# Designs tried in a protein design run: designed miniproteins, single chains, continued (4). Part 92

Each design is a single chain, and the fold is of that chain. pLDDT is the mean over its residues in the fold that is shown.

## One batch from the design tools (miniprotein)

Design m15395
Fold by ESMFold2-Fast:
Structure m15395 (fold): chain A 93 residues (1-93)
Amino acid sequence: MKEAEETIRRLEELGKKVPEIREAAKAAAEALRTAATGDLQQAADAYGVLIGAANEALKLGEKHPEYREEVEEAVDRAIRVARKLLAEKEAAA
């Protein structure tokens, strides 16, 4: 949970810095909350939503090269955390 909460916070902060990706960052944060709190099926569905939101954030973030590294790092971290949450739920099933 702590790692997911920190990742959600970073996504929300990034959305405030880069308004064009705000909705994508918000969608990714919401998907991470669902992956952390939901059952295995909800976590799997949320992972799919997160991948879509991550791709949109990367695409929109290309217009802001000054934030490219921060956007890429936040997206990579969110995907890594979601994969870990999904794996933990699969092991508990």
Scores: mean pLDDT 82

Design m15396
Fold by ESMFold2-Fast:
Structure m15396 (fold): chain A 63 residues (1-63)
Amino acid sequence: AWDLAEQAMEKIQQGDAKGALELAEKALEIDPKSPAGWYALAGAYSLQGDDEKMKEALEKALE
């Protein structure tokens, strides 16, 4: 789970919202409680401009 979330963060740094979303989603399929997975998902939504979904994912990451 952690490795997939880290790869998603790499995609966010590259501006690849689609790649980041796919990797973050896979990380959360393996570990639905992963703070790193939720943080990566928030970053992917931020790249897409979806502020509401980004905020929800950040709240999950901070648990």
Scores: mean pLDDT 79

Design m15398
Fold by ESMFold2-Fast:
Structure m15398 (fold): chain A 60 residues (1-60)
Amino acid sequence: GPLELGEREMRLVREAVERSPWLADRLADPATQEATLRAMLEAARTARSAEELIELVRAR
């Protein structure tokens, strides 16, 4: 979406966290939480699947 996450993007974020213990751990760690959340929000705008979102975050 342009300025905010739509339902599709929010669903992809939820599915990515559920599928990836690595993402869940990074979101639980205060040292990595902000950077990981930012990367996930950016990735959600372009990703077509939860797996693609995970790969885009890993590339950061």
Scores: mean pLDDT 78

Design m15399
Fold by ESMFold2-Fast:
Structure m15399 (fold): chain A 103 residues (1-103)
Amino acid sequence: SVAQLIADLVAGKLSEEEFRERLRELGVAPTQIEVLLILVEMRKEVRYEWHTAAGVRVYTVAAEDKAKAAEYYRRLAEVYAKDPALASLAEEYRALAEELEAA
């Protein structure tokens, strides 16, 4: 059901407010709801481009959207950093943001 709610939100069939309410009804933690909303927004706003490298199709963050993707990764890191048990995830997302900004 969570996967279906994400699909419906991405497709514009469900509002952000309805999505929040439905996830609360399913007992999803507030921190996880914020993470899911960031991931859905990132999926809508960040473009991925394909190119051929050594005969293989490779997908990368579009050059113009690298800064935007880094911002989303930093937002994810901030949400995870609020939970000490998830500190390693926060550091991983910070590292991903720094990698995108360096490229």
Scores: mean pLDDT 77

Design m15400
Fold by ESMFold2-Fast:
Structure m15400 (fold): chain A 90 residues (1-90)
Amino acid sequence: SGLEADLRARAEQDVENLRSLVEEMKRLKQEGGKPSEIAAKGVAAALYATMAALSGDPEVAERLREIANEVEGVDPDLAKIIRTAAEKAL
């Protein structure tokens, strides 16, 4: 159905937005950026991870776990939030 295709496209976009934010957070940490700016991007990243997880797609859940591993060294609290969102994707 069109709705299923739309939900999948939305989840793909949310994962892309999440990846972009995580890459920005990694870059800012490497450049000695402000902790508050990194934290603000982390809040947005947590929202995108949660929205992507609502798809219930196992492939999306696996991608979220990979992203959580990548961000753990930058923001371990965000990594935990992303993993929890992926685990709730039944």
Scores: mean pLDDT 85

Design m15401
Fold by ESMFold2-Fast:
Structure m15401 (fold): chain A 61 residues (1-61)
Amino acid sequence: ATPLLSEEEFRALVAEIEARLGHDPVVAAGLAEMLRAYATGSEAERQLLSEGLLLAHAGLA
């Protein structure tokens, strides 16, 4: 099943990625866009955003 993060989990992962990569303005802009899209999106959009964010977070390892 496609992972679906809660709003709190989504914000927590954004904060972790921002802490490591947020000095890059492209990364910072992308994270801000993902937060906005999550807040206004459908459940299907939130699932896609959750998958993308989890892949980005995994890339930090």
Scores: mean pLDDT 78

Design m15402
Fold by ESMFold2-Fast:
Structure m15402 (fold): chain A 104 residues (1-104)
Amino acid sequence: GAAEELLATFEAALAVIRSTRDPAAILAALKTMIDALKKHKPSKESARLALEAGDLALAKTRDPEVIEAVKELAMAILKHTDDKEIILRAIGLALRAIGQLLEL
């Protein structure tokens, strides 16, 4: 179903981010996740994968487009979740991305 397709998409995107330091490849993976969230509401599990992807992206590069995409990803998760743990993690990720953008 849609939830399983979203989870598979996020696992694939996270695997790309884990395997590379190329900002263009990381950006493409993040954009794939953001686009999927426009069509499908995440489960708690898929939301956790998205937050892990954002955390790893910020650790791997300081590319402004990647940092902006991480902020957009965190905000997209916030629109679709009522889970307190996910909300707090997504807020933390968005604030870290904003902090990095302010240092550019």
Scores: mean pLDDT 88

Design m15403
Fold by ESMFold2-Fast:
Structure m15403 (fold): chain A 82 residues (1-82)
Amino acid sequence: LSEELEREIRRALADMYLALGKVAEKQGKYDEAASWYTKAAEIYEEVGDREGARLAYQNASIAYEKAGKVDKAKELRKKAEE
């Protein structure tokens, strides 16, 4: 695979994880949602999509806060601000 094609595939995977997080969140599965959003954010960072990473970390932070995991939420909020 070319480097460009690999980057496109990784970005598509991040988009899928973001969608899975949104589905889990709508189902009230906030821990699961936060996990999917975090995976999406890490891949967005890897491919250089700064806005995608920020959005995903922000959503993960909110999901952990709703799950009662305030320390994890705070840490991911810091990543969203970077």
Scores: mean pLDDT 85

Design m15404
Fold by ESMFold2-Fast:
Structure m15404 (fold): chain A 55 residues (1-55)
Amino acid sequence: GGPEEEAERYLLQAIAAGQRGDLAAAREYAKKGQEAGASPEEVENAIRAAEDALR
């Protein structure tokens, strides 16, 4: 897929890492999503979703 699909995959991996309780990995995947072209809003939303998954 294109860069947008790559960014989306990284953000989904960030959320999945949060679901596993690995917030450090969630932040790393969110960073990779941003590097792949995700907007700051998309990155922030993914991090929030990962943090919410830890509750």
Scores: mean pLDDT 79

Design m15405
Fold by ESMFold2-Fast:
Structure m15405 (fold): chain A 92 residues (1-92)
Amino acid sequence: SRLEGEIHLALGAIALEVGLPEVALKHAKEALELLGEDNVAALLVLGGALLGLGKYEEAAEYYRKALELTPESDTELRKEIEENLKKAEEGI
């Protein structure tokens, strides 16, 4: 359900904030499955979890997908994604 996916998304985001990237990865994958593969928020949590685990190439792929799905008019979100993408690419 959408609500179940949103709960997993929130749990994944909280896990990233408290420095638990493996927990964040589990919840991000569940959120992406429940909310759809084009859900930008779920892709960002997944990318952040992978970045936290040192999986830089995989993190960069999810950040690029999120950026492609984010409208050009959403300049603040695009900047945030680009900053995280740069961090992932610097790790490769």
Scores: mean pLDDT 88

Design m15406
Fold by ESMFold2-Fast:
Structure m15406 (fold): chain A 59 residues (1-59)
Amino acid sequence: GPHLEEALRYGDLAVGALARGDSEAAARYLFKEAEMLEKLGNYERAERVRESARRVLEE
């Protein structure tokens, strides 16, 4: 469904941002991925993705 497709897209965008060293963009995309995962009811995975976003911003 659209939320799963959006989550996958944001995950891909985050990977691309990390590859080019754009930590701010990567974190934004990871937070959006987590938001879509919550809409799907996958709260555990959403929290893991948010943890990744926070770590990216701390480096």
Scores: mean pLDDT 86

Design m15407
Fold by ESMFold2-Fast:
Structure m15407 (fold): chain A 61 residues (1-61)
Amino acid sequence: SYVEKGKELYKQGRYGEAAREYEKALEEDPKNKEAWRNLGEAYRKMALGVKAEEYYKKAEE
């Protein structure tokens, strides 16, 4: 799945590529809470804290 691909890229420190895979997961399923959380974590690692906070909020909906 795109979420699993994103997790592998995240483990490698490839946060921008991980974010791209999580975005693809959300294109297929916008209600995927795991993908929203993981996207927020990737943005946090890229020092995009405002976007990270927004996407964590989406995960809790």
Scores: mean pLDDT 79

Design m15408
Fold by ESMFold2-Fast:
Structure m15408 (fold): chain A 93 residues (1-93)
Amino acid sequence: VEELRAAAREGMAEITRAALEGEEAARAATAAAIERIRALLSPADGETAEALAGQLRVAYDRVVAAAREGEEAARATGAAFADAMVAQIEAAA
């Protein structure tokens, strides 16, 4: 599941970067990350796909809010969600 871990890390980094540009960019980055994760999972992993998609939606809301506080807050929040998603992927493997 190395590709799934990479997708989660890259998705969170892109959501964080996009949130610093604006809410619309962050929304697009979140949608792209969800699509990539769903594409990497088999139909048998549907619950894992929906759990990760849910985590990305929560991460979007929190990273966008943190970006309004500042760049450091956005990066710290994004990193925490990336770590949590990687841990969830490893637990599901």
Scores: mean pLDDT 80

Design m15410
Fold by ESMFold2-Fast:
Formats: sequence, structure tokens, C-alpha cells
Structure m15410 (fold): chain A 69 residues (1-69)
Amino acid sequence: SLVQELARKALELLEKDPSLSVSDAIMRSGYALGLTPEQIAEAHIEILRLAGSSEQEKVLEALRKLAES
């Protein structure tokens, strides 16, 4: 799915630059995948829902779970 592809790309970006915030990684990965701002926002909301928090550590855990799917 699109959100799973976004999660994998975000993790790739975070591996290359660990100083990058998870929110920036999500945004940059979405644009790199050619997604619209609306698609990125929808995916970000889904990721935050799965994380149950906007905190970087919790969002990172959600990204890893999505990437495993």
C-alpha cells in the first residue's frame, strides 16, 4: 500500500540522516515518491493514529511496523 511504501522510504531517509525528524522524513519521502500534499497528509495522519502519539520515538516505531507489512 501507499502508506507502507512511504514508511519504507522514510526509514531509508532516517538511516541516511539520523538527525532528520520523523515528520521531515515522512514529508520528504512522500515528495520523493511523487505524492500530492493531500496524500502525504493522509498518510501522516494514519501513521500518527497507529503511533498513538506525535512524539518522534512512537512515530518511528509505527513506521517500522508499517515497513514490515
Scores: mean pLDDT 83

Design m15411
Fold by ESMFold2-Fast:
Structure m15411 (fold): chain A 61 residues (1-61)
Amino acid sequence: MPGDLYRAVRDYEARNPNELTLREGDVVEVLEMIGEHYAVVRSLRTGEVGIVPMSVLEPLA
């Protein structure tokens, strides 16, 4: 959900310029949902914003 913190459960390599590359363990803030399967997120480690699949994220706590 927007504003919620999630953790990357695995490395994810961006497939296009609008996507964000994540490393396993990276914490992200969800800014906006794109359908059921993608989200715009901000990486707390790098401050970068991009699209990632929800399948690589798990909710914190």
Scores: mean pLDDT 82

Design m15412
Fold by ESMFold2-Fast:
Structure m15412 (fold): chain A 67 residues (1-67)
Amino acid sequence: MRARAQALYEEGERLYAEGRLEEAARKYEEALRLDPDFKRARLALAEVLRALGRDGEALRALEGFEP
C-alpha cells in the first residue's frame, strides 16, 4: 500500500502545481485512505483545503494528525 499511497500523493502534488486544487485534494484524500499515517499527505490536504477557502475542512483534516 505504501507505493500506491506515495503515487497518489505525487499525483496530487502535480495537480496542485497545475492549480487544480480540488483534484489535488482528492488525490491526497485517497493517499490518506490507503495510509492514514502519511504525514505529508495530511499536511498537503490541509494546505489545499485552506487554499480553496475551506478552512473548517482543513482544520478537520488536521484533527486526526499525530506528529
Scores: mean pLDDT 77

Design m15413
Fold by ESMFold2-Fast:
Structure m15413 (fold): chain A 89 residues (1-89)
Amino acid sequence: ELTPEQKVLLAKLYLEEGELYYKQGKYEKAIEKYDEAIKLLESLPEEHKTPEVLELLARIYENRGKALEKLGKYEEAEKDYEKARELRE
């Protein structure tokens, strides 16, 4: 089982991989990486959902929204943007 610190590190790596795929125009692969990052961060215990972790999660939702827009999935993208805003409140 991954520690909370290992989950945050791995989520950051998935974010970087997703950003790389996005730059290559591989939007579906970018979304797969963002999905993995979101699952890791959302699985963290409450005490580890720090403001820094919530901002990281918000950034990943925002990046997934951008990739969804590139695929014409505008309704799904808006939900991700709303989630990113909610996490920053």
Scores: mean pLDDT 89

Design m15414
Fold by ESMFold2-Fast:
Structure m15414 (fold): chain A 89 residues (1-89)
Amino acid sequence: SEQKLKEAINAKNLGNELFKLGKYEEAAKAYSKAIELKPDFAEAYANRAAALEKLGQYTAAVSDYKEALKLKPDDEELKRKLEEALAKV
């Protein structure tokens, strides 16, 4: 729905602002809300993975980068991020 899409984008944007403030747990929670509202939201998975990396949760970050890459399989930046996260597991 149009309303759910708007709410998903707002949740992702909130996550981005929280991430900039170093509030990584709150950022991950906001990205989780974006994913709940829009399950095919590759950017929200990738952004949550980045927040999880800041929290040292590399296995969870790998899972989210894999989901993002399933949604955007030709994304070279996502492939690079996944490889970097895998090196830390």
Scores: mean pLDDT 93

Design m15415
Fold by ESMFold2-Fast:
Structure m15415 (fold): chain A 78 residues (1-78)
Amino acid sequence: SLKKKIEEVEKILEEISKTPDLIERARLIAEAYRILGKEEKAEELEEKIKNKEITEEDVSYYAVEIREEVEKLKEELE
């Protein structure tokens, strides 16, 4: 259900805030994208991780996008 997907992504976002490792945060973001059905975004991020191209700026950008997507989905549930 959409509600369960939102709850799981919010749990991942909380875990990201507690995780100091850049690569681990990037992996958590990729997982959140997959839960949201954003397969192409997840694959793009996984490719950057594999190639050691992931940056702090990338992780910050993607985390903001996921938070914004979650807020939009919450509005759709009302």
Scores: mean pLDDT 84

Design m15416
Fold by ESMFold2-Fast:
Structure m15416 (fold): chain A 85 residues (1-85)
Amino acid sequence: MLFKVTTEDLGEKSEQVISEEVLKNILLNAIKYADIVVTLKNGEKIELKTEEEINEFLEKLKEEGKAKITITTPEHTIVLEVEKI
């Protein structure tokens, strides 16, 4: 499955199309050093800390078709807007 990801990092915006596997790997890497909060289309907020929570989120993302991911490090915050294509 493919997702359109719009990334906002330090005021810069970029857009990419990535696979579910690539998105999962980004999140698996990010949980090692950052706080991750996802906001689903219905307004539900979920904190991601484990691979199991990432897998549960990806299933919900496939159902909802859209989510916002906020990755917070001590240095800055990265926002990913993800949409199923």
Scores: mean pLDDT 84

Design m15417
Fold by ESMFold2-Fast:
Structure m15417 (fold): chain A 68 residues (1-68)
Amino acid sequence: AEELTLRGRELFAEGRYEEAVELYEEALARDPDYFAAWYNLGLALEALGRHEEAARYFARARALAPDF
């Protein structure tokens, strides 16, 4: 999960937001409790203009790590 999330962040930094979303979704499929993947998926969706979806992923990330 961590490795997929790191690669997703690399794609995000390159402006490949759709590919980053795909890797974050794979990370969540392997570890649905991995806070960073939920949060980074939200960031990638925001970058794609999918604000409503991004808000749902951020809310899930906060539920897993409320002190973040």
Scores: mean pLDDT 78

Design m15418
Fold by ESMFold2-Fast:
Structure m15418 (fold): chain A 62 residues (1-62)
Amino acid sequence: MKKEIEELEKKKKENEELLRRAKELIDSLTGEVPQDAYDIIKELEEKLKEVEEKLKELKEKL
């Protein structure tokens, strides 16, 4: 369980960094933002939510 929690926390941090960078890139664009960029952000947000839910479940079992 502890190793799985550590791996999930690492994935959470990586996804948070990716989300931050994606949002910064969108904010830096001077033109119209393509829909695909928003879709990527949504997918990253959903992955973060899944990781957070799994972390909560594992921590509750401890």
Scores: mean pLDDT 76

Design m15419
Fold by ESMFold2-Fast:
Structure m15419 (fold): chain A 101 residues (1-101)
Amino acid sequence: TAALEAEAKAEMVRGAAALQAGDYEAAIEHFRRARELAEAADPTSGLVAGALLLLGQAYAAAGDYERAIEAFEEAARVARAAGDEHTAAQAEANLAQVRAA
């Protein structure tokens, strides 16, 4: 629904602000909420992939590389299924960076 999509986007904005402030725990929670809302709106949408990409970035910033890898792999898979080549490429680039760390 449009309302769930708007709420997902609002949570992504809140998560990004928390990430910039260095509050990784809050960022992770906001991005997890964004993913749940995006999946409830349309599990096949690129918005789900976008939320997973941000969640992976928040996990990586927190030093949780195992969860970051899982999130980036899922983001790439969902993005490819949604036809979102840009988000898939971003997820794969982030995955390569985390694996090299």
Scores: mean pLDDT 89

Design m15420
Fold by ESMFold2-Fast:
Structure m15420 (fold): chain A 74 residues (1-74)
Amino acid sequence: SEEEKERLLKKVEDFVENADKLTPQEILDRVKEIAELASRSPEISKAVKEFLENHPNKEKFLEAVDKALQAAPS
């Protein structure tokens, strides 16, 4: 639903804005949660990808995720 999409996008926004304040494990846990929720709907998956692609903090966010993956390669 539109409400489910909006809730997930708010989670993604909060995650992107606060990734630098999270531990590597917290980052990986949030990535898994968002990926699982997005995988349930092609529409939601597309919305999340478009949101991230156009986010001004995309590069900083990806660097934080990369560092988390280096700490726990999975």
Scores: mean pLDDT 79

Design m15421
Fold by ESMFold2-Fast:
Parts: C-alpha cells; sequence; structure tokens
Structure m15421 (fold): chain A 80 residues (1-80)
C-alpha cells in the first residue's frame, strides 16, 4: 500500500544519518578505550545530534530513536 512506500522513503532518508550516528558512536567508544576522552565526548555528542535531527526532520518515531540514543549514551556513561 502507499503507506508502506511513504514509510520506506522516509526511513531511507533518515537511514544515512542513523548509520553515521552509529558509526560515530563506535568511534567514540574506541577513542575512550585509547584514553582520548576529549575526542570520545566530541564524537558521542555528534552521534546524539545526528539521531535527534533524524527523528525531528524526517518524522521518524521519536521514542524509537530516543531509546537507541539513550541506550548508547548510558552504556558509555556506565563505563566511567
Amino acid sequence: MDLLKQWEENLSRASPEIDRGRELSRQAQKADEQGDYDRALELLDESVRLFTRASERYDVPISELEAAVLSVVKKNLEKK
């Protein structure tokens, strides 16, 4: 149905930003493990910003993206 096609197009437009956010989050984790804490925080902040922007700009479900973002942030904070 047309609803599925519209959903697919919206998800496709948000997908690159979500993928980039996840990649930056992984890079932040590695930077923190190497003791480059300032770099890790910078990468994490950019990752969170990308997830937030994707949720707001492309009308992707905020609850789902917010949960993913909070999961990543919480995991990194618990490492401290």
Scores: mean pLDDT 65

Design m15422
Fold by ESMFold2-Fast:
Structure m15422 (fold): chain A 63 residues (1-63)
Amino acid sequence: MDDKLAEIHSLYVSYLSKLRAKDYKGAAEYLRKLAELFESLGWDETAKLYRDLAKKYEELAKK
């Protein structure tokens, strides 16, 4: 469990880095990894929010 919290923090920092670089495809990838970790913790609502956000960035990246 503790390792998952550290991984969540690391992935969130990576997501922010991709957003700052306007790498929306990379940002979406990290959001999907965050959603998977939140789902593994039983935080299904949070996981859904991160998946929905990832889809928005994937749509933005295809332009």
Scores: mean pLDDT 82

Design m15423
Fold by ESMFold2-Fast:
Structure m15423 (fold): chain A 69 residues (1-69)
Amino acid sequence: GVGEVEEATRAGDVERLIAALDDPDPRVRTAAAYGLGLLGDPRAVPALERALSDPDPRVREAARQALAT
């Protein structure tokens, strides 16, 4: 859930955050995109680019912001 994504962000667990971008809950995907933006790890770029096409506009905006930093 969102709390697990927040923990992964604090731990710097990029791979767990990338996996969370595929979560069925758009709140989890939004939190994961923001977390990846905060960490700035280039391993996240392909997953964030896919998230730009997410059906939820909040996920798309979070991915856009993550890629802009």
Scores: mean pLDDT 86

Design m15424
Fold by ESMFold2-Fast:
Structure m15424 (fold): chain A 66 residues (1-66)
Amino acid sequence: MREKIEEILKLFPNFELVEINGVLGIKDKLNNIIISISELLTVPVEKLPAKELKAGYKVLSSLLKS
């Protein structure tokens, strides 16, 4: 999982993989917003916390679920 996320994030230079208290997440460097990988994979894209993240996280979520 982690290595696959890191490879995908190379396509998104403003996103980085973070780990907080053992939970993997993705940080949007431009908006200083963090979303957990479990949240990204579990919730519909339209329920993600930031409007600006929806396009990027839609692509990332699709790639992670493949």
Scores: mean pLDDT 66

Design m15425
Fold by ESMFold2-Fast:
Structure m15425 (fold): chain A 66 residues (1-66)
Amino acid sequence: RREEILEAALKLFKEKGGEGTSLRDIAEAAGVSVATIYRHFPSKEELGEEVFKLELEKKEKELEEE
């Protein structure tokens, strides 16, 4: 699903960076096909933008709870 793809991408981008992370790596980590990723995100750039938003939302939640 979309959220699983975003979480897998965020984790891999933190571990390997955007350049070191392929759509296949994300697909394997999320348990989906690369075609499924393209159904939710038409490009790696759009996926990266949504991952950045997810990371900011998680950081904002931590700051608000503290």
Scores: mean pLDDT 75

Design m15426
Fold by ESMFold2-Fast:
Structure m15426 (fold): chain A 70 residues (1-70)
Amino acid sequence: SKLEELLKRLEELHERLLAGELSIDEYRKEVDKLAEEGEKAKLSTEDLKKFAEKYYEILEEINQKILEER
């Protein structure tokens, strides 16, 4: 499904960010592209909610790490 594809790609972007292969700005741009693909694919409300939940979980982890380094 399109949702499963987007969730997998989101997890791959997170792993690349943690590995230092992506900057925070590059990560945000790539996630924005995934969101645009979801909108263009006209995902159901349920699918959009699942994508948003996964994205916010990842953002929470990133924000926590950024705050710990300051």
Scores: mean pLDDT 74

Design m15427
Fold by ESMFold2-Fast:
Structure m15427 (fold): chain A 73 residues (1-73)
Amino acid sequence: WKEAIDASVDREQALKDGEETLKKAIEYAKKGDFNKAASYSVAAALHYTLAGELEKARQAIREVDKAVEEAKK
């Protein structure tokens, strides 16, 4: 059962990393650092993809794009 437990722990860690990275991407977007916002957005999407959460990966990119658009306004 250790293989299944290790896999679930890795997936949970990837989800947490994705959430933290997404938070940073949105923060950089609000600061007007759009290059870092884009970099962290891609990193968050990769973390969600590793967790098997493709829809969350797509939502993360869209959320950062929206934050960038709001910051430019």
Scores: mean pLDDT 78

Design m15428
Fold by ESMFold2-Fast:
Structure m15428 (fold): chain A 103 residues (1-103)
Amino acid sequence: SPERQHTIMLMHLVAIESTAIVARSLLKKGKYDLAYKELKGLASLIEHVISLLDPDDPIGIRMQELRARLKYGIENRASEEEMLKLLEEVIKLAREAQKHLLE
């Protein structure tokens, strides 16, 4: 049902937001090994959400961009400042996507 699909998507978006908040907290505390584990998990969660969206969905397109930037940052050990900024963008987009589903 449409309601069930919305609930599943909402749960995934909440998981993205929560994981990004945890990763941000761990980075700020200098717990880099734990933070990078969370960042890798976050990239996988974003990939799953992208797979559930239409290819032309504006939120899906933005999630693809953020996932690519996240993977690049993980592989190239981007600065803490750049990773924190990226996580704020992920949190903002996850919240925006949640509001869109509740319309």
Scores: mean pLDDT 86

Design m15429
Fold by ESMFold2-Fast:
Parts: sequence; C-alpha cells; structure tokens
Structure m15429 (fold): chain A 57 residues (1-57)
Amino acid sequence: SSAEEEERRRREELVKKATELQKKTGSMDPVEELLELVRQARKEGKSVTDVLKERLG
C-alpha cells in the first residue's frame, strides 16, 4: 500500500533530521535523543518528524 512506501520515506527523513538536530544541539547519544523524541511525540499525539521540526526551528 502507499502507506508502507510513505512510512519508509518518513524513516529516511527522520534519520536525516535527527542527524541535523544532533549537530545543532551537541547531543550526547543519538539513540537516546531519538528515543526521547519518540516518547515526547507519543505523549503529545504528534509525529516524531513534527517534534524534530519544532526543535530545529
């Protein structure tokens, strides 16, 4: 389905944006930062990509 293809593209974009966020913030551990973003996104009912956009500005 189209949804599967979009999910794969979202994962690729997420990795790229997470790398950019880490460069900007100087985060300790990329995996820990990503997991924290996932938890925040679930708590707020947002996508991880949306949370990343908010943090990148």
Scores: mean pLDDT 71

Design m15430
Fold by ESMFold2-Fast:
Structure m15430 (fold): chain A 107 residues (1-107)
Amino acid sequence: MAPLVELSVGEALAIGAFRRLDPTLDPEELVAFAKELEKMPDEERQQALVDRLTALGVPREVAERIANVILKTDREVEKAVAEGKPQEAIRATARGSAEIDRLLAEA
């Protein structure tokens, strides 16, 4: 089977945050970065997200909060989907996106 490039909700939120900080970033390079994150354990994914956000000018404390929101939202969506609750998955995604937007506005 050819691998279909599926992004998790967390990966999509990360790409959105990066592009909000720098709209000139190549979407294909961001997708490649997100795919590498999927191969990492949670602790390494959090560190990679923090390092990328900090490189884009986000203060480390804010970057750590954004990375935590991304990983938490991804886990909440996965749980909601597994439990057959697509409305809860949509709500979790909307809450995560809004919190990331708020944190970026504070940076």
Scores: mean pLDDT 79

Design m15431
Fold by ESMFold2-Fast:
Structure m15431 (fold): chain A 57 residues (1-57)
Amino acid sequence: MAEAREKARELLEERAPEWLAKGRLPRSDLEEIARETGLPLSEVERMAYEIIVRKAA
C-alpha cells in the first residue's frame, strides 16, 4: 500500500499542472493511475484533490 500510494502521488503531481491549466480533473487520467498503482479510484481521486488544492494555494 505505501509503495502504491507513493507511485500514485508521483503520477498525480506530474499531471497536476496540466489539470490546473485546464481547470478540471479528467476521469480517464485518474482511472489510468488507479490501474497502474492498484489503488481504488476513490483513493486516487481523493489524493488528486489534495494535491491540486496544495498546488493552487
Scores: mean pLDDT 77

